# Designed miniproteins, single chains, continued (2), part 73

Each design is a single chain, and the fold is of that chain. pLDDT is the mean over its residues in the fold that is shown.

## One batch from the design tools (miniprotein)

Design m6525
Fold by ESMFold2-Fast:
Structure m6525 (fold): chain A 81 residues (1-81)
Amino acid sequence: MLSADQAIELARRHIDEAVRALQAGDYETAFRHAVEALRHARQALQQSTGEQIPEAIGLVIRAMGLAYEAARRLGLVFDGS
């Protein structure tokens, strides 16, 4: 089991890779990295106390947004309700 700091760092790494993949139009790679970032961000949130909690929440939200964007580009989710 990772510490909060280790999980935060891994979530950040995968978010950066997902962003790069999205910018390159590689939506499958972006989705995979976003899902891994979300997994690590949720783990960070479970391990976080005090001032780390807002950062971990921010990482969860960002990873979810990236996963949703990549999934939309792959045709896996509905848009425009």
Scores: mean pLDDT 82

Design m6526
Fold by ESMFold2-Fast:
Structure m6526 (fold): chain A 91 residues (1-91)
Amino acid sequence: SMEEKQKKLREKIEELRRKMVEGEISYDELQVKMLALHLGISEELARRYMDVMKKLMRAGRLSDATKLSELLANDREEALKFIDELEKELG
């Protein structure tokens, strides 16, 4: 059920928060893991997204950052292609 899925998601997030408080994972690792859980994507994709977003923000490329965020939410296949292109461009 939807209620059972929401309960399991809440329990997983609470366990991740506990691991961070106990020093098992960093705040950055918590953010990656939470993003992966909320969007239903791999931790690897969440990490790649976060790394590219940090680089875009540092470069002042706010329009590309907005586009990437919208693609990740609405069109994951195009988001993956855009991440691949940005990783080649930004190093």
Scores: mean pLDDT 86

Design m6527
Fold by ESMFold2-Fast:
Structure m6527 (fold): chain A 83 residues (1-83)
Amino acid sequence: MIEELLAEALRLAKRLYEVAERYPQLKEFIEKGLKEAEELVKKAAEALDAGDFETAIEYLREAVRKLKETLEEAEKKAKELEA
């Protein structure tokens, strides 16, 4: 479960970097979303170090959710730039 959430987060982050390379004007927005997700992953790591696996999973789920929301909004903005 934790490994699956980390793999999903990395996949989403890679997609966001690809969008930022294609649309440099979205870079600031994408970097903000990536930074927010990074802070959630950091909190998950702290919870794991404390032995709080439930809290760690919740933070990883929030990080994945944040990355998905950022990607959806970035893809929407990218379509507006192509129109």
Scores: mean pLDDT 84

Design m6528
Fold by ESMFold2-Fast:
Structure m6528 (fold): chain A 96 residues (1-96)
Amino acid sequence: EKEKLEERIKRLREIGTELSQAVEAGDFDRAVEAIRKAAELYREDGDESTAKNLEKIAEMLEKAAREGNRFDAEVYAGIALITLAVEIVALENELK
């Protein structure tokens, strides 16, 4: 159980770093892919609600990027980053 939580934290941190770097580079296609990877992790863990929410965020980010709306794209990426950060803190607090 501890090893499973540590691996999940590691994967979420890696995705969060990838997403943050993609946004800083203006690579919104890469940002969308990172959010979709996060959604799959939540789905694998049985959290279908969070997975669907992240998929919707990825779709909204992709649309904003296509329309040249960088501000909205960065806002959606920020929402995804906060979602990942909250989960990481919750999982780390579960590790004693």
Scores: mean pLDDT 86

Design m6529
Fold by ESMFold2-Fast:
Parts: sequence; C-alpha cells; structure tokens
Structure m6529 (fold): chain A 89 residues (1-89)
Amino acid sequence: KLKEEIEEYKKAIEEGEKLANSYRQMADDYRKLAEKLKEIADKTPNGEKYRELAEKYQKLADSYQEMIDRFEKGVEELKKKAEELEKKL
C-alpha cells in the first residue's frame, strides 16, 4: 500500500516535470518571437502592428510562466509528500 502510494507520487512528479518543461519551451519560444518582432518594429516605418504582436506574444510567454510556476510548486509539494511517505518505510 505505502510503496504503491510513493510510486504514484513519483509518477505524478515525473508527469508534472514534463509538463513544466513543455510550457518552459513554449514560454521561451514566445519570448524569442516577441523579441524578434520588437526588433522588426523598430526597423519598420509604422511598425505598430509588429509592436502589438510582440506585446501579445510577451503576454503569452508570461501566461506560460505563471503556469510553469504553478506546476513547479505542485511538483515540490508532491516531492515533500513522497519524502514523508518514504520515511514511514
């Protein structure tokens, strides 16, 4: 019973870490895209649309970062729970 619970927590931790890594990649991609669009906007006459698009991708990156922070916090809580259960073995 206890060993099975620990294994379930370890699986949930692994899945959570994989999701956090996927969102981190998306956040990084959106940040790079926003940065590139900002550069294009600065070099383009009437580049307002590129600035708007850059802001939109920056907001998307920020949203993914918030999601990463939530998943990482959840993973740390699961790690603590797994450690507490392992101490009972």
Scores: mean pLDDT 83

Design m6530
Fold by ESMFold2-Fast:
Structure m6530 (fold): chain A 77 residues (1-77)
Amino acid sequence: SSKLNILLELLERSFPVDAKFRAAAIEMLKAGQFQSLGSPKADELVKGLLALLNEQPVEQPVDAAVRKFLELAQQTL
């Protein structure tokens, strides 16, 4: 979908958590399924991005960088 492609481009430009989780987060978005990455920040990011893709309310992330990224993503969609 066009929304998915926009989110993938944003993740390639800027990733708000440890870069080791980027590939797994991208795979989960493409699959449309969540599996815990063992990182609360990475989990909040993936859950928020999936909520945006499914046009569901985004639960407010605790992490400020994740929150700012999801706000940017929502404004771009």
Scores: mean pLDDT 83

Design m6531
Fold by ESMFold2-Fast:
Structure m6531 (fold): chain A 71 residues (1-71)
Amino acid sequence: SLEEELRRLIAELDSMSKEEQIERMAELLRRMGLSDEKVEKAVAALREAAETMSDEEFKAYVRLVLEIELA
């Protein structure tokens, strides 16, 4: 299920690079039914955030987004 994929991604965040986190988020968005154009825009925004944030800050940001989606 999508919820199980979200929970798995959250659990695995500590072992993932920023690039791996972005790739997993992109796959998740595609599974949620977003168009390729919307996924590309979301990935671009995530990469921009990754450039401005530390590894820990980016991880916390991704975790927050995933937790909001689970709520």
Scores: mean pLDDT 83

Design m6532
Fold by ESMFold2-Fast:
Structure m6532 (fold): chain A 107 residues (1-107)
Amino acid sequence: MKALEEDAERERETLEKAVEELTREAEKAFEQGDTSKAASLLTSGMLLAAEAGIKNKAVARGYLLMARMSAGDPSTPASTVISLAQRAADIDPSLKAEADAIIAAAA
């Protein structure tokens, strides 16, 4: 089983690149005001990351984007927005300032 780690690493790298690409496309769609496309791309990327156990900077940006989208929805509880923003900062501390801004706006 230890001899298969190299093949698993190659598959993981391919999946990490796919998650990064889906997250970047979702961010771009959101910036363009296409919230439905952003949500669809983000859902696909986050499901792929969850199934593969990936927790990289792209996943952190995905949580931050989910927090931004949820903050724009008045039916979403502030606790959900705060949890998503905190998760992004936990995975990538460089996002802390952006996460803190979302938390302050949601509170």
Scores: mean pLDDT 80

Design m6533
Fold by ESMFold2-Fast:
Structure m6533 (fold): chain A 73 residues (1-73)
Amino acid sequence: SRDELFQELRDLALEGVDLLGKRQNASQAEIEANKARTVALIDEMRARNVSESTVRQAIATVREQVAQLKAQL
């Protein structure tokens, strides 16, 4: 469902923010602020009724970025 796609995008994007922040030695406060901004952006996408194909493309892109971050560990 569309709700499941946005939940998947949120979970992946937040994982990416956490991994990138830790890699950059960002403070916990900076990581939390970036997570809050990421959630707000995803909520805006949901409110704008972006197409399912756009959400699936975003999920694919973020998933690939997260996989790259994990592979560099």
Scores: mean pLDDT 85

Design m6534
Fold by ESMFold2-Fast:
Structure m6534 (fold): chain A 92 residues (1-92)
Amino acid sequence: EEEKEKALKEYNDLIRKIQDELVAYAESLPDSPARRRIEQEVIRLLIEKEVFKIEMENSDKSPEDIYNEFKKTLEERYKQWKAEIDALAAAE
């Protein structure tokens, strides 16, 4: 239970950090394809947060294994999203 709560909090903190960075980027842009893409990825982050919570509540895997798998996937996706958003912003 305590290990699950710790992993959930750490993942939520990571999601929030990424979300805050994306929101700040969106606020620096006019109404544009890049801004719309950021808004879509912010919604995806909220879905990822809920999926992580469901896995932590229902999985027989260790909290550490679930956290490490989700963190790796999130970091890889964020790197790709950032590159695609930067390309859209540069095209304007």
Scores: mean pLDDT 82

Design m6535
Fold by ESMFold2-Fast:
Structure m6535 (fold): chain A 90 residues (1-90)
Amino acid sequence: SMMKIEITKSQFIKEPRKLLQGPNEPPVEATQTIALAKFNTGGIALALVDVEQPNYPRMAIDAISVVGTPEELVEDVKEKLKELILNKLA
């Protein structure tokens, strides 16, 4: 299920699609902007922002919330992001 999050500090990753590339894989094409939100607790959340409404990003955010250490989250985050993007682009 999709979870709404409060993004207190967000940044747009210049090339977020590279997070989904494996060795010798082509770039993942996406029409949506991915934002990285970091929380004061050290947690991270990835939000998929509808580029058709960039002026209202907080109203167009589908979010993945993950909790854990950065090292433990790397592969889990990549897998969840990949599934989310594929479902949205289908």
Scores: mean pLDDT 43

Design m6536
Fold by ESMFold2-Fast:
Structure m6536 (fold): chain A 56 residues (1-56)
Amino acid sequence: SAEEAAERARQAGLDTPGGPGVIALAGYKEAWDALKEGREDEARHAGEVGIQAAEN
């Protein structure tokens, strides 16, 4: 159904405002903010999430 297709697209990040590009940008922003606060582990994690979203 159309509803099933929409839900699958949402889970894949294709039909949501939080699609891969937005997730990548949010991850990069979190990484920069965490680095400025000296939270290195959180910065690394946020950066990795952003990179994975951009690469997939």
Scores: mean pLDDT 63

Design m6537
Fold by ESMFold2-Fast:
Structure m6537 (fold): chain A 82 residues (1-82)
Amino acid sequence: KTLGELLEELKRLAQRVPPEVLAEIIEKETGVPVTVKSNADALNALGEALAERAYREKLSPEEARKLLKEVLEKVVEELRAL
């Protein structure tokens, strides 16, 4: 799947999941603790966690893009399993 397809699927699946569960999945897959204010905030919270991890690990833009895709695939898979 393309990055755009993964983002659209995440948005759809996140609407069904309590914010607390979304926060737990994001922390599990990114290693960064987050607060999710609503299920609609899930994509923003994921983006912030990935930016923080990229900054901490001093990732290049290409490495950060690869991390984003890998984490998105894992988060989507976890959400499908619910």
Scores: mean pLDDT 80

Design m6538
Fold by ESMFold2-Fast:
Structure m6538 (fold): chain A 58 residues (1-58)
Amino acid sequence: MKVSEEEAARMVRAAGERGDIHGGTPEQTAEALAKAGGVSLEAAREFVDSGIGPPPGL
């Protein structure tokens, strides 16, 4: 999903800048991403479970 890829990149960048990304468990990471990106916990958890990271070329 192209939109999901862009949203994931924005969430990771925003969370990184705020220091909201909590390394460790998938649950902690998903919660931090949901808060920073303004997306649902379910969507953030799906991204974490899919092994999200910075898009290629960043």
Scores: mean pLDDT 57

Design m6539
Fold by ESMFold2-Fast:
Structure m6539 (fold): chain A 63 residues (1-63)
Amino acid sequence: MTVTFVIPTSNFNPDKFSEKEIESLGGYLSGLFYSNDKNVVVTVETPEDKVEDVKKLLEKQFS
């Protein structure tokens, strides 16, 4: 399943982004791009049984 999260660029720190934590849940980063100068879009592929865990992880890191 694909989870998409939109992050203000001011809240996005590559050094604080933990792809390893996503991988520990059985997911992987499928896309990361600057939609504009104000927003970063992150897409993650995850097992269906881990969608909520991945969403909570992303919300905690980026909200």
Scores: mean pLDDT 74

Design m6540
Fold by ESMFold2-Fast:
Structure m6540 (fold): chain A 100 residues (1-100)
Amino acid sequence: SAADRAALEHAGLVAAIIAQEVLERLKEKNAPQELIDEVRELQQRILEAIARDDAEGLIEAVEELIKLIEKLKEQGLIDDSVANKLIEVLREVRERVRRV
């Protein structure tokens, strides 16, 4: 439905904004290019899933982004408080997309 598509698009855009926030923080910390490229790839997969109306692909990309943020937190590349907030929002995004 149009409402389901709008809900998926909104949730996906929130995830893409979070990926951008992660990218900016990694650049500020002079993180390895490999990690920056991994976040960029996940952001592109999120945007592509939105464009294709692909709920399953969006859920998979969001789950991978959550795992990557947990890894970045463990490596000290993102502050614990920031990482935990971003993960919480991404988990909510995942649940919203599952309801579409």
Scores: mean pLDDT 90

Design m6541
Fold by ESMFold2-Fast:
Structure m6541 (fold): chain A 85 residues (1-85)
Amino acid sequence: SSERQQLLDRYSELVKSTKLTPEQVQEASRIVARSILAIADGRPLEDIFREMTEGLKKLASTIEDKAVSKELQAILDEILALRLE
């Protein structure tokens, strides 16, 4: 939907403007790897999506800029909510 695209665009812009630490980049890679392994294990896609989103929200909470941290978490919550429509 156009709403989902606007949220994804806002997320991408904010992430591109945010200076992530090497440790945060590694954690993002681990979150993606866990999702791939869960798919291989035959876990439900809805559970994998939720787990990945929760992991990304937890990662966002570690960002030093608290305004950026809160906005990234809010965008991820909005993306998750749109899946339920």
Scores: mean pLDDT 79

Design m6542
Fold by ESMFold2-Fast:
Structure m6542 (fold): chain A 62 residues (1-62)
Amino acid sequence: GEALEEARRQVRETLEKLLAAGRREAAEHAASTAYENAKKKKDEEAAAVVEEIAKEFGLKVE
């Protein structure tokens, strides 16, 4: 839905900005936090979106 598409854009933009600034550890932390929050809310679609974007940027999500 629209909310999921907006969340996807926000996650992607945040990670891109952090990586462009050389802040890889901050990007990995942001991705992991977003993934954990989605899992806690049982929002499997949001969790999958975060994992896919993190994988695209070579970031680990734990």
Scores: mean pLDDT 80

Design m6543
Fold by ESMFold2-Fast:
Order: C-alpha cells, then structure tokens, then sequence
Structure m6543 (fold): chain A 87 residues (1-87)
C-alpha cells in the first residue's frame, strides 16, 4: 500500500540520519520516528495524502542544512514520496 511504502522510505531515512552519530541528526531521526508512528495510526487516505504533502515540503526545507550526501538522500525520499501522491 502507499502507507507501507511511505513508512519504508521514512524508516530508511531515519536510520541514515542516526548513522551520522550527531545529536542534531538524531533529533531529526526522532522527529521522523514520531511521524512514522502517527502515520501507522492513520485510517483516512485524505489525511495520509495531506500529511505526505506536508512532509515533502518539510524535507525539501531541511535538505539544504544537511551534508551533501545526506541532503541528496533526503531529496530522493521527497521525490519518491511526491510520486506516490501524484498517482
């Protein structure tokens, strides 16, 4: 399902952030983990679509503040999330 794909993408991103080993990246990973738990509890498709749309915007806003390799990964996740909601 779209929900499962969203959770997978965010889980992989959170793991990549934690692997950086800095408090700031761990804080971002914690925010993603909280969002994943919120998404898991969503039963309304419209709410899920609106949440993913807001998440894409947030990720694009955060990317410029990250190291280049991690920024590229965040932008890739944002692009894949956008593709999921345009179907």
Amino acid sequence: SMKDKVIELLTELAEALRAQGTPQHEALADELDALIEKIKKMTDEKELLETVRALVEWLENVAPSLPPELAARVREVARRLRELIEE
Scores: mean pLDDT 83

Design m6544
Fold by ESMFold2-Fast:
Structure m6544 (fold): chain A 82 residues (1-82)
Amino acid sequence: DLLAEYEAEVERAVAAFHSLSPEAQKEVRETLLPEILERAKEAYERAETLPPEDREPALIRSSLELARELLRRLEEVKRREE
């Protein structure tokens, strides 16, 4: 279930973010979150070029990919604090 996988990745990303120092949280807000948001916008724009029936599946896949990437990059920030 892709929705359940997406929800699990989002929960892990939120937990990872809150486990960071205040300084690392600021770095994430100022650099990582704007980058992820820009990539989400690009994914939406790409989906708009597809036939209507293909747009929702493409957006679900892109959302899961972005959630996984956000978690991976939050784990990298956490590793730098260790």
Scores: mean pLDDT 82

Design m6545
Fold by ESMFold2-Fast:
Structure m6545 (fold): chain A 68 residues (1-68)
Amino acid sequence: MKIFLKIDGKTYEVEITPEEAKEFLRELLKFAKASGKKLFVNGREITSEEEIDQVELKDGDVVELKEL
């Protein structure tokens, strides 16, 4: 599937499998916490790994890292 990653005002197209998607989100959440940013999926804030386990990424979904 293809998703969009928004970071620092830029948008990237990312080709990813459903299995890779959860690990991708976990790594982004770790990066966000380390860098003082927040992780969003389709405008919804993701704050924990438990929330990632409930996220189902689909084609065209938007994943965003925002500064506080």
Scores: mean pLDDT 82

Design m6546
Fold by ESMFold2-Fast:
Structure m6546 (fold): chain A 60 residues (1-60)
Amino acid sequence: HMSPGEREARRILTEETKEVRDYLKEKHGLEASDDAARAMAAARVAGLPYTLKPEDLKPL
């Protein structure tokens, strides 16, 4: 019904997106756009490199 990793990847993606936003706020005082945070989280889940664009980051 689902691929072996499909549901797992979606669960991890949701959690990773939350952690990415939390990490940036707490450790760097930055706020990422929802789109950028999700893209970065997806890249991390897939084991791919991803760089946030300056336009996607705002100081708190």
Scores: mean pLDDT 73

Design m6547
Fold by ESMFold2-Fast:
Structure m6547 (fold): chain A 63 residues (1-63)
Amino acid sequence: ISAEEARRIARELARILMEDHGWTPEEVVRALRTAANHLRSQGREDQARAFEEVAEEIEKEAK
């Protein structure tokens, strides 16, 4: 799976959690960073970076 597809998945997951489940941006950012750490532990560096980038975007938007 490409980094771009991983970024798309992360954004869609964030949208579902915030809009459908009432998660705060801070909660979503923590979840995405946790997922990124897990991906990195599996050697999926490009995918981990994509999740971290999306988490950073959400964190900046929430400020």
Scores: mean pLDDT 81

Design m6548
Fold by ESMFold2-Fast:
Structure m6548 (fold): chain A 70 residues (1-70)
Amino acid sequence: SEDDRLKKAVEAFNEFVEHLKAKDWRGAADAVLELAKLLEMSPEEVELMLRSLRLLGFSDALLAEMRARF
């Protein structure tokens, strides 16, 4: 259901924030990829997200891995 999807999206966002606070870039990447999938993000929205993640300290190598999974 849509409610179940939104609940999972909130959980993925909370996991992303916690991993980001811990500077666990791999855990944060996994959480945000799940969030993007749950939100059915467009390719344009994904590219904007990846640019924002770069500003937060994500490495170019990790961002390239993430892009390859969309």
Scores: mean pLDDT 86

Design m6549
Fold by ESMFold2-Fast:
Structure m6549 (fold): chain A 72 residues (1-72)
Amino acid sequence: SMEVELELRRGVMIISLESTIFTAKRAIDSGKLETAEEELRSAEEIIRDLREMGVPEETLRRYEKEIEELRS
């Protein structure tokens, strides 16, 4: 069904988002701050796409908060 296909695509993008944030965390731990910022920017782009796909704002705000905490 169309709903199952959309849910699968959202799931794949959420995995990509979590992987990107994880890579940013590893870059911060390694002192690679420019690499970390590039990864966090990529994560924000994925969040924008997920918002257009109808992922709940509560879920997206959780990821946005994590990104903000990593920048501080």
Scores: mean pLDDT 87

Design m6550
Fold by ESMFold2-Fast:
Order: C-alpha cells, then structure tokens, then sequence
Structure m6550 (fold): chain A 80 residues (1-80)
C-alpha cells in the first residue's frame, strides 16, 4: 500500500529511469514527467496506460534494470 503522494513520487522516478533506458533526452524526460504528474492527479487511468506502455517498450530492451521494471509494474497496477 502506498499513499497518493508516495505513489506519484515512485511513478515519476520509475518513469524517468525507463525513459532514460529508452534513450530519451533529459529535456524529453522532463516534459514527459511534467505531463505524467498532471495525469496522475487528473486522469489516473490514463497515467496507468502511459506507464504500462513505457513498461512494454522498456521490457524489450536487454539492458533494462529488472528492479525498475518490477517497480513500474507495481505502480501501474496500483493506479486507478
């Protein structure tokens, strides 16, 4: 169980790590993270879909950190 604020922080950290693994620039990551913060507050179902999509892209990469993938899965399963 996570508080909404803790869930939001964890979602941001995990998404940032996955986007870095996918080769996004710092500027692109910043923009995506700002959008995600808004989505978690305004449309958590869409935020869930977004994180799930990023997870699916990253899990195909041989160099992805499996701990980050596990954290991402827990986060998008927790978002309602």
Amino acid sequence: HMSKEELKKEAIEVTEALLKTLGYSDEQIKKNVENLKKLIDENPELAKRYIEHIYQLAERLPEVDPEVLERAKKIYEELK
Scores: mean pLDDT 83

Design m6551
Fold by ESMFold2-Fast:
Structure m6551 (fold): chain A 60 residues (1-60)
Amino acid sequence: MTPQQLADQVIAEGQKLGEELQREGEKRIEEGDVKGGIMLEAEGGLAVMKASSLALEILS
């Protein structure tokens, strides 16, 4: 596996986790768990950001 392929996989896994957490967060807000939903959405955003930072370090 090349560093580029590893970086691409890290980004893909981060995006997948972020999307799942964002959707679960939205569902919880709709169901009345606003605090829990917002926390999941924030965690999803952080997962995407961390994956992007790690991928950049792998390629640097």
Scores: mean pLDDT 84

Design m6552
Fold by ESMFold2-Fast:
Structure m6552 (fold): chain A 64 residues (1-64)
Amino acid sequence: MEEKLEEFVRRAAERARPSLTPEQVEEMREQALRGGRALLAAGYDEEQVERAVEAVVETTLKLA
């Protein structure tokens, strides 16, 4: 699961890079990894973790 979470975040960051500064991309990555790890620790499944990463990306893009 950890490797899958890192992959989700990596793909999200790559998609967001054209619309965000490098600092915003890094903050988004840290937030998504932190949130994803917390969900995994709480017993959420892979689909729920992926959706949470997508929500972080969407929120970051709206605030850009």
Scores: mean pLDDT 77

Design m6553
Fold by ESMFold2-Fast:
Structure m6553 (fold): chain A 115 residues (1-115)
Amino acid sequence: MEEEMLRIVEEAKRTAAEVIAEAARVAREVAARDPALAPRIAALVGKAASYLVRAQHLLEENPLSEEAREEAKRYFEKAAEYLREAARLAREADPEAGKRLEEQAERIEEQARAL
């Protein structure tokens, strides 16, 4: 049980890092295409990244703590909400950018369910 939970926690931490990087990349691409939407998307992606970084920190320090995992799960859920909002705005400038952010939100929601 503990070995399986540690594996889930490591996967969640890795997914969070990958999602932060991809969301930042998409935000930069949208900024180049629609400078007027850039600050709003950057703010939402920044909020999502902030929650994911806090979740990674909790999981790193307390990987087997049920309370820490529940808190990290809430942070992942908040990050997914901000990524979905960013996806909705990005879709106005670039449907593909919106789809990419939506896929990142889905990845984070899947990890939240596993925690």
Scores: mean pLDDT 87

Design m6554
Fold by ESMFold2-Fast:
Structure m6554 (fold): chain A 91 residues (1-91)
Amino acid sequence: EFEARLAEAKAAVLAEAPPDPEVKELALEAVEHHAEAVKAKAAGKLEEALAHYEKALELALKVVEKTKPAEEAEEARKEAEALLAKLRAAA
């Protein structure tokens, strides 16, 4: 689902935005395309919205690829939270 996938990518981009100017620029561009997608969807331009969603996701994935250290830190945090939740539920 577009919204779920993009929300996940957007959260990773915004929360884990690295100090690298190039990566920061890509992250901002991804957020901008997401905003344009939301605007196009509200205007009933579904094809335009889909194009912007795809572009935003591609840019967000590029940020993730360039920011492996930051992504690993966030991934470790999410895994720790998920593991803690499973242990609490199992106990």
Scores: mean pLDDT 62

Design m6555
Fold by ESMFold2-Fast:
Structure m6555 (fold): chain A 89 residues (1-89)
Amino acid sequence: MKKEPKKYSEEEIAAITKDELTGREFSEENPKVYSEEFELVLGKFSLREIKLLSPEKQKAAALGTPEEFLRLSVEDGVRKLVEGVDNVL
């Protein structure tokens, strides 16, 4: 059972996002370190699929920067977990 939800500031969300991304940095030696979600930024994602994403993820994809897409995708996930904690409990 989850504990009581905390109020998270933008700084706290950014810190959690950076911590998550630290384990997901691009590696030349082992590309399989990337999660299946990160395969989206490696060109396995079509333009139609991009349009089905949240506005934040669409912006990241439009920038054409894998690093920015990963950052925004992880941040979006963290935000949804924080916001949805009470709804899934």
Scores: mean pLDDT 48

Design m6556
Fold by ESMFold2-Fast:
Parts: structure tokens; C-alpha cells; sequence
Structure m6556 (fold): chain A 95 residues (1-95)
């Protein structure tokens, strides 16, 4: 449930950014491409965890996988903050 919601959020971000890419400056496009590459990696890791959760009945292994989902969520939150900070720097230089 939690992993499916997080994957859905990441896929939505990827779709939105791909629609906006042709409208951005070259520097903003390069930043968007780097962000999308990291989002793709996070989706791949979450899909792997989802498959592992389907195949395990060990409570300790399930707890470890759920903790890893939490770590990936925190990584995504940091990635979004870094993206916004870099985008603001690019826009400030364009003033």
C-alpha cells in the first residue's frame, strides 16, 4: 500500500516534468533530466522492494523492507528540496 502510493507519486512527477521539459532553458532542462534519472532509480528500487514484500513471510525481513521504503521516501524528499534549490539558483542568475 505505502510503496504503491510512493511509486504513483514518483511516476506523476516524472510525467509532469516530461511535459514541461521543452519549455525550459537549457540549464533547467539539464537539471530536469538529472532529477528524472534519480526518480527512475527510486522507482526501480521501490519496484524491487514491492516484489520482495510479495515473496517474504518473515516479520523481520518485512520490517527491514518497510524501513527501506521509509529511507527511499526521505531520499525523494531531499531530492525534491535539492531540485528546488538548484532551480531557484538558475532562475536567480537569469534575472
Amino acid sequence: MEVDILIGVLELYRAVLRVLLPKNSPEEQALDERFLAEVDRLIAELESIKEQLKNTTDPEEKAALEARIGQLRERFDRLVKEYKAELNKIKEKEK
Scores: mean pLDDT 79

Design m6557
Fold by ESMFold2-Fast:
Structure m6557 (fold): chain A 90 residues (1-90)
Amino acid sequence: LKELIELLKKAKELLENGDIEGALKTAEEALRLAESDPSVPENIVEEIKRIVEGLKKALAEKDEEVKKMQLKSIIEEVEKLIKEIEELLK
C-alpha cells in the first residue's frame, strides 16, 4: 500500500509537469502492483484501471482543450485515490 501511494504521487507529479507518457507508465506500474497484492480492495484496482484508461484516452486526444480538461479530471481522480488508500492504512 505505501509503495502504491508513492507510485500514484509520482504519476500526479508527472501529470502536473506535463509528462503524460511518464504518468501512464507509472500508473500502469501501480496497476500491476495493486493486481498482484490481494490486500488491495477490488474497487481500488478498478479506480487505477480507470486512471490508466483515462491517460490512454488523453494521449490519443487531438483537441488540446479537451485534453487539458481530461488531464485535470485525472489529476483530481489520482488525488482522491491517494486519500482513499491512505485511509486504508489508518
Scores: mean pLDDT 84

Design m6558
Fold by ESMFold2-Fast:
Formats: sequence, C-alpha cells, structure tokens
Structure m6558 (fold): chain A 77 residues (1-77)
Amino acid sequence: MEELEKKVREAAKELYERIRELRAQSPTLTDEQRVELVRKMREAMGAEKISPDGTYKNFKVDPVKLAEELQRLLDEE
C-alpha cells in the first residue's frame, strides 16, 4: 500500500543520491564501476529493509520496483 510504495521510493532516492556523491568523490568512476555500485547498493538496501525489529509485519522490499525506480532516476539524470 502507500507505506510500502513510499519506502521503496525513499530507498531508491537514497541510493541515487549516494551514487551522485560517489561520482563527485571519484571523477575517474567509469560506467562499469557505476553499474557495479548500483547493483551492490540496491541489493544491500533491499536486505536492510527486509525486517525492522519488534514488528509483526513481514515486509520484503520488492527488488523489481526498487530497481525500476532507481533506474528511472538514473535515466532522468
């Protein structure tokens, strides 16, 4: 529902912002390195959101939606 969609959008935005920061830190970053970083960070973010403590809800972040939102942000520059 809205809460899940909001969390996915927030996670994708955070990943996008960090990619931008990494590119600013390393001007020699190649497209290959960028793709590798995106993949790694997307997977890490998905795992982090799998289970907050003390909650009955069992939410798994949808990696497809997370990847789509992140890719959309990257495509828009």
Scores: mean pLDDT 57

Design m6559
Fold by ESMFold2-Fast:
Structure m6559 (fold): chain A 58 residues (1-58)
Amino acid sequence: ELSKVDPISGKELTEETSVYIPELGVRLDKESYDRIKEGSDNKESFIKSIERLIKEKE
């Protein structure tokens, strides 16, 4: 059941294609996760980037 969507990309989420981010209590599409992680040198910057993108898509 695809009852959730990626708050950044709007893609439907499955367990195979998503990653849970416990620090924010959200699931992201794996492609979005990998892209943001690739552009981040540390975990704090990574989490902050995700928070910003989610708030901008609200």
Scores: mean pLDDT 72

Design m6560
Fold by ESMFold2-Fast:
Parts: sequence; structure tokens; C-alpha cells
Structure m6560 (fold): chain A 78 residues (1-78)
Amino acid sequence: MSELAELVKKTVEAIDAGDFDRALEIARENPDSFAVRLTVVRALAEAGRLDEAEEVIRENPRDAEFLREEMERVVRVR
């Protein structure tokens, strides 16, 4: 769906700009978008912002297992 694609694009643009606060805002404003949350958690982990990645995981218990696995995968391969 174009709306979801636009949200993911905006999230990636914020991450590329180093604006992780904006990326987190997009994820929180769009609780039904797993793709946005996964993108944000991965980017936060890659940037070493693990406290913020953990907050996203805690706010999304339904997806927590998948989000945590992605975060741990990024941390392990550093």
C-alpha cells in the first residue's frame, strides 16, 4: 500500500539524516506498521542506541520477540 511505503520511506530518510527522534515519532504514530518498527529498531541498534531500541520493543509486546531478535542480531555482528 502506498501509504505504508511512504511511511517506510520517511522513516528511512529520517534515519539517513541522523534524526532518530523523528524515526521514533513515526513508529509511535503508526502502531500498526511492523515494517516501520523493524526499520527503526535495526537502525537504532546499528547506531548503538540500544536504550531507544529497547523502548520500541517494550512499547510493542506483540512484535517484541521479532524486534529483539533483530536488535540482538545487529549487536552480535558488530
Scores: mean pLDDT 80

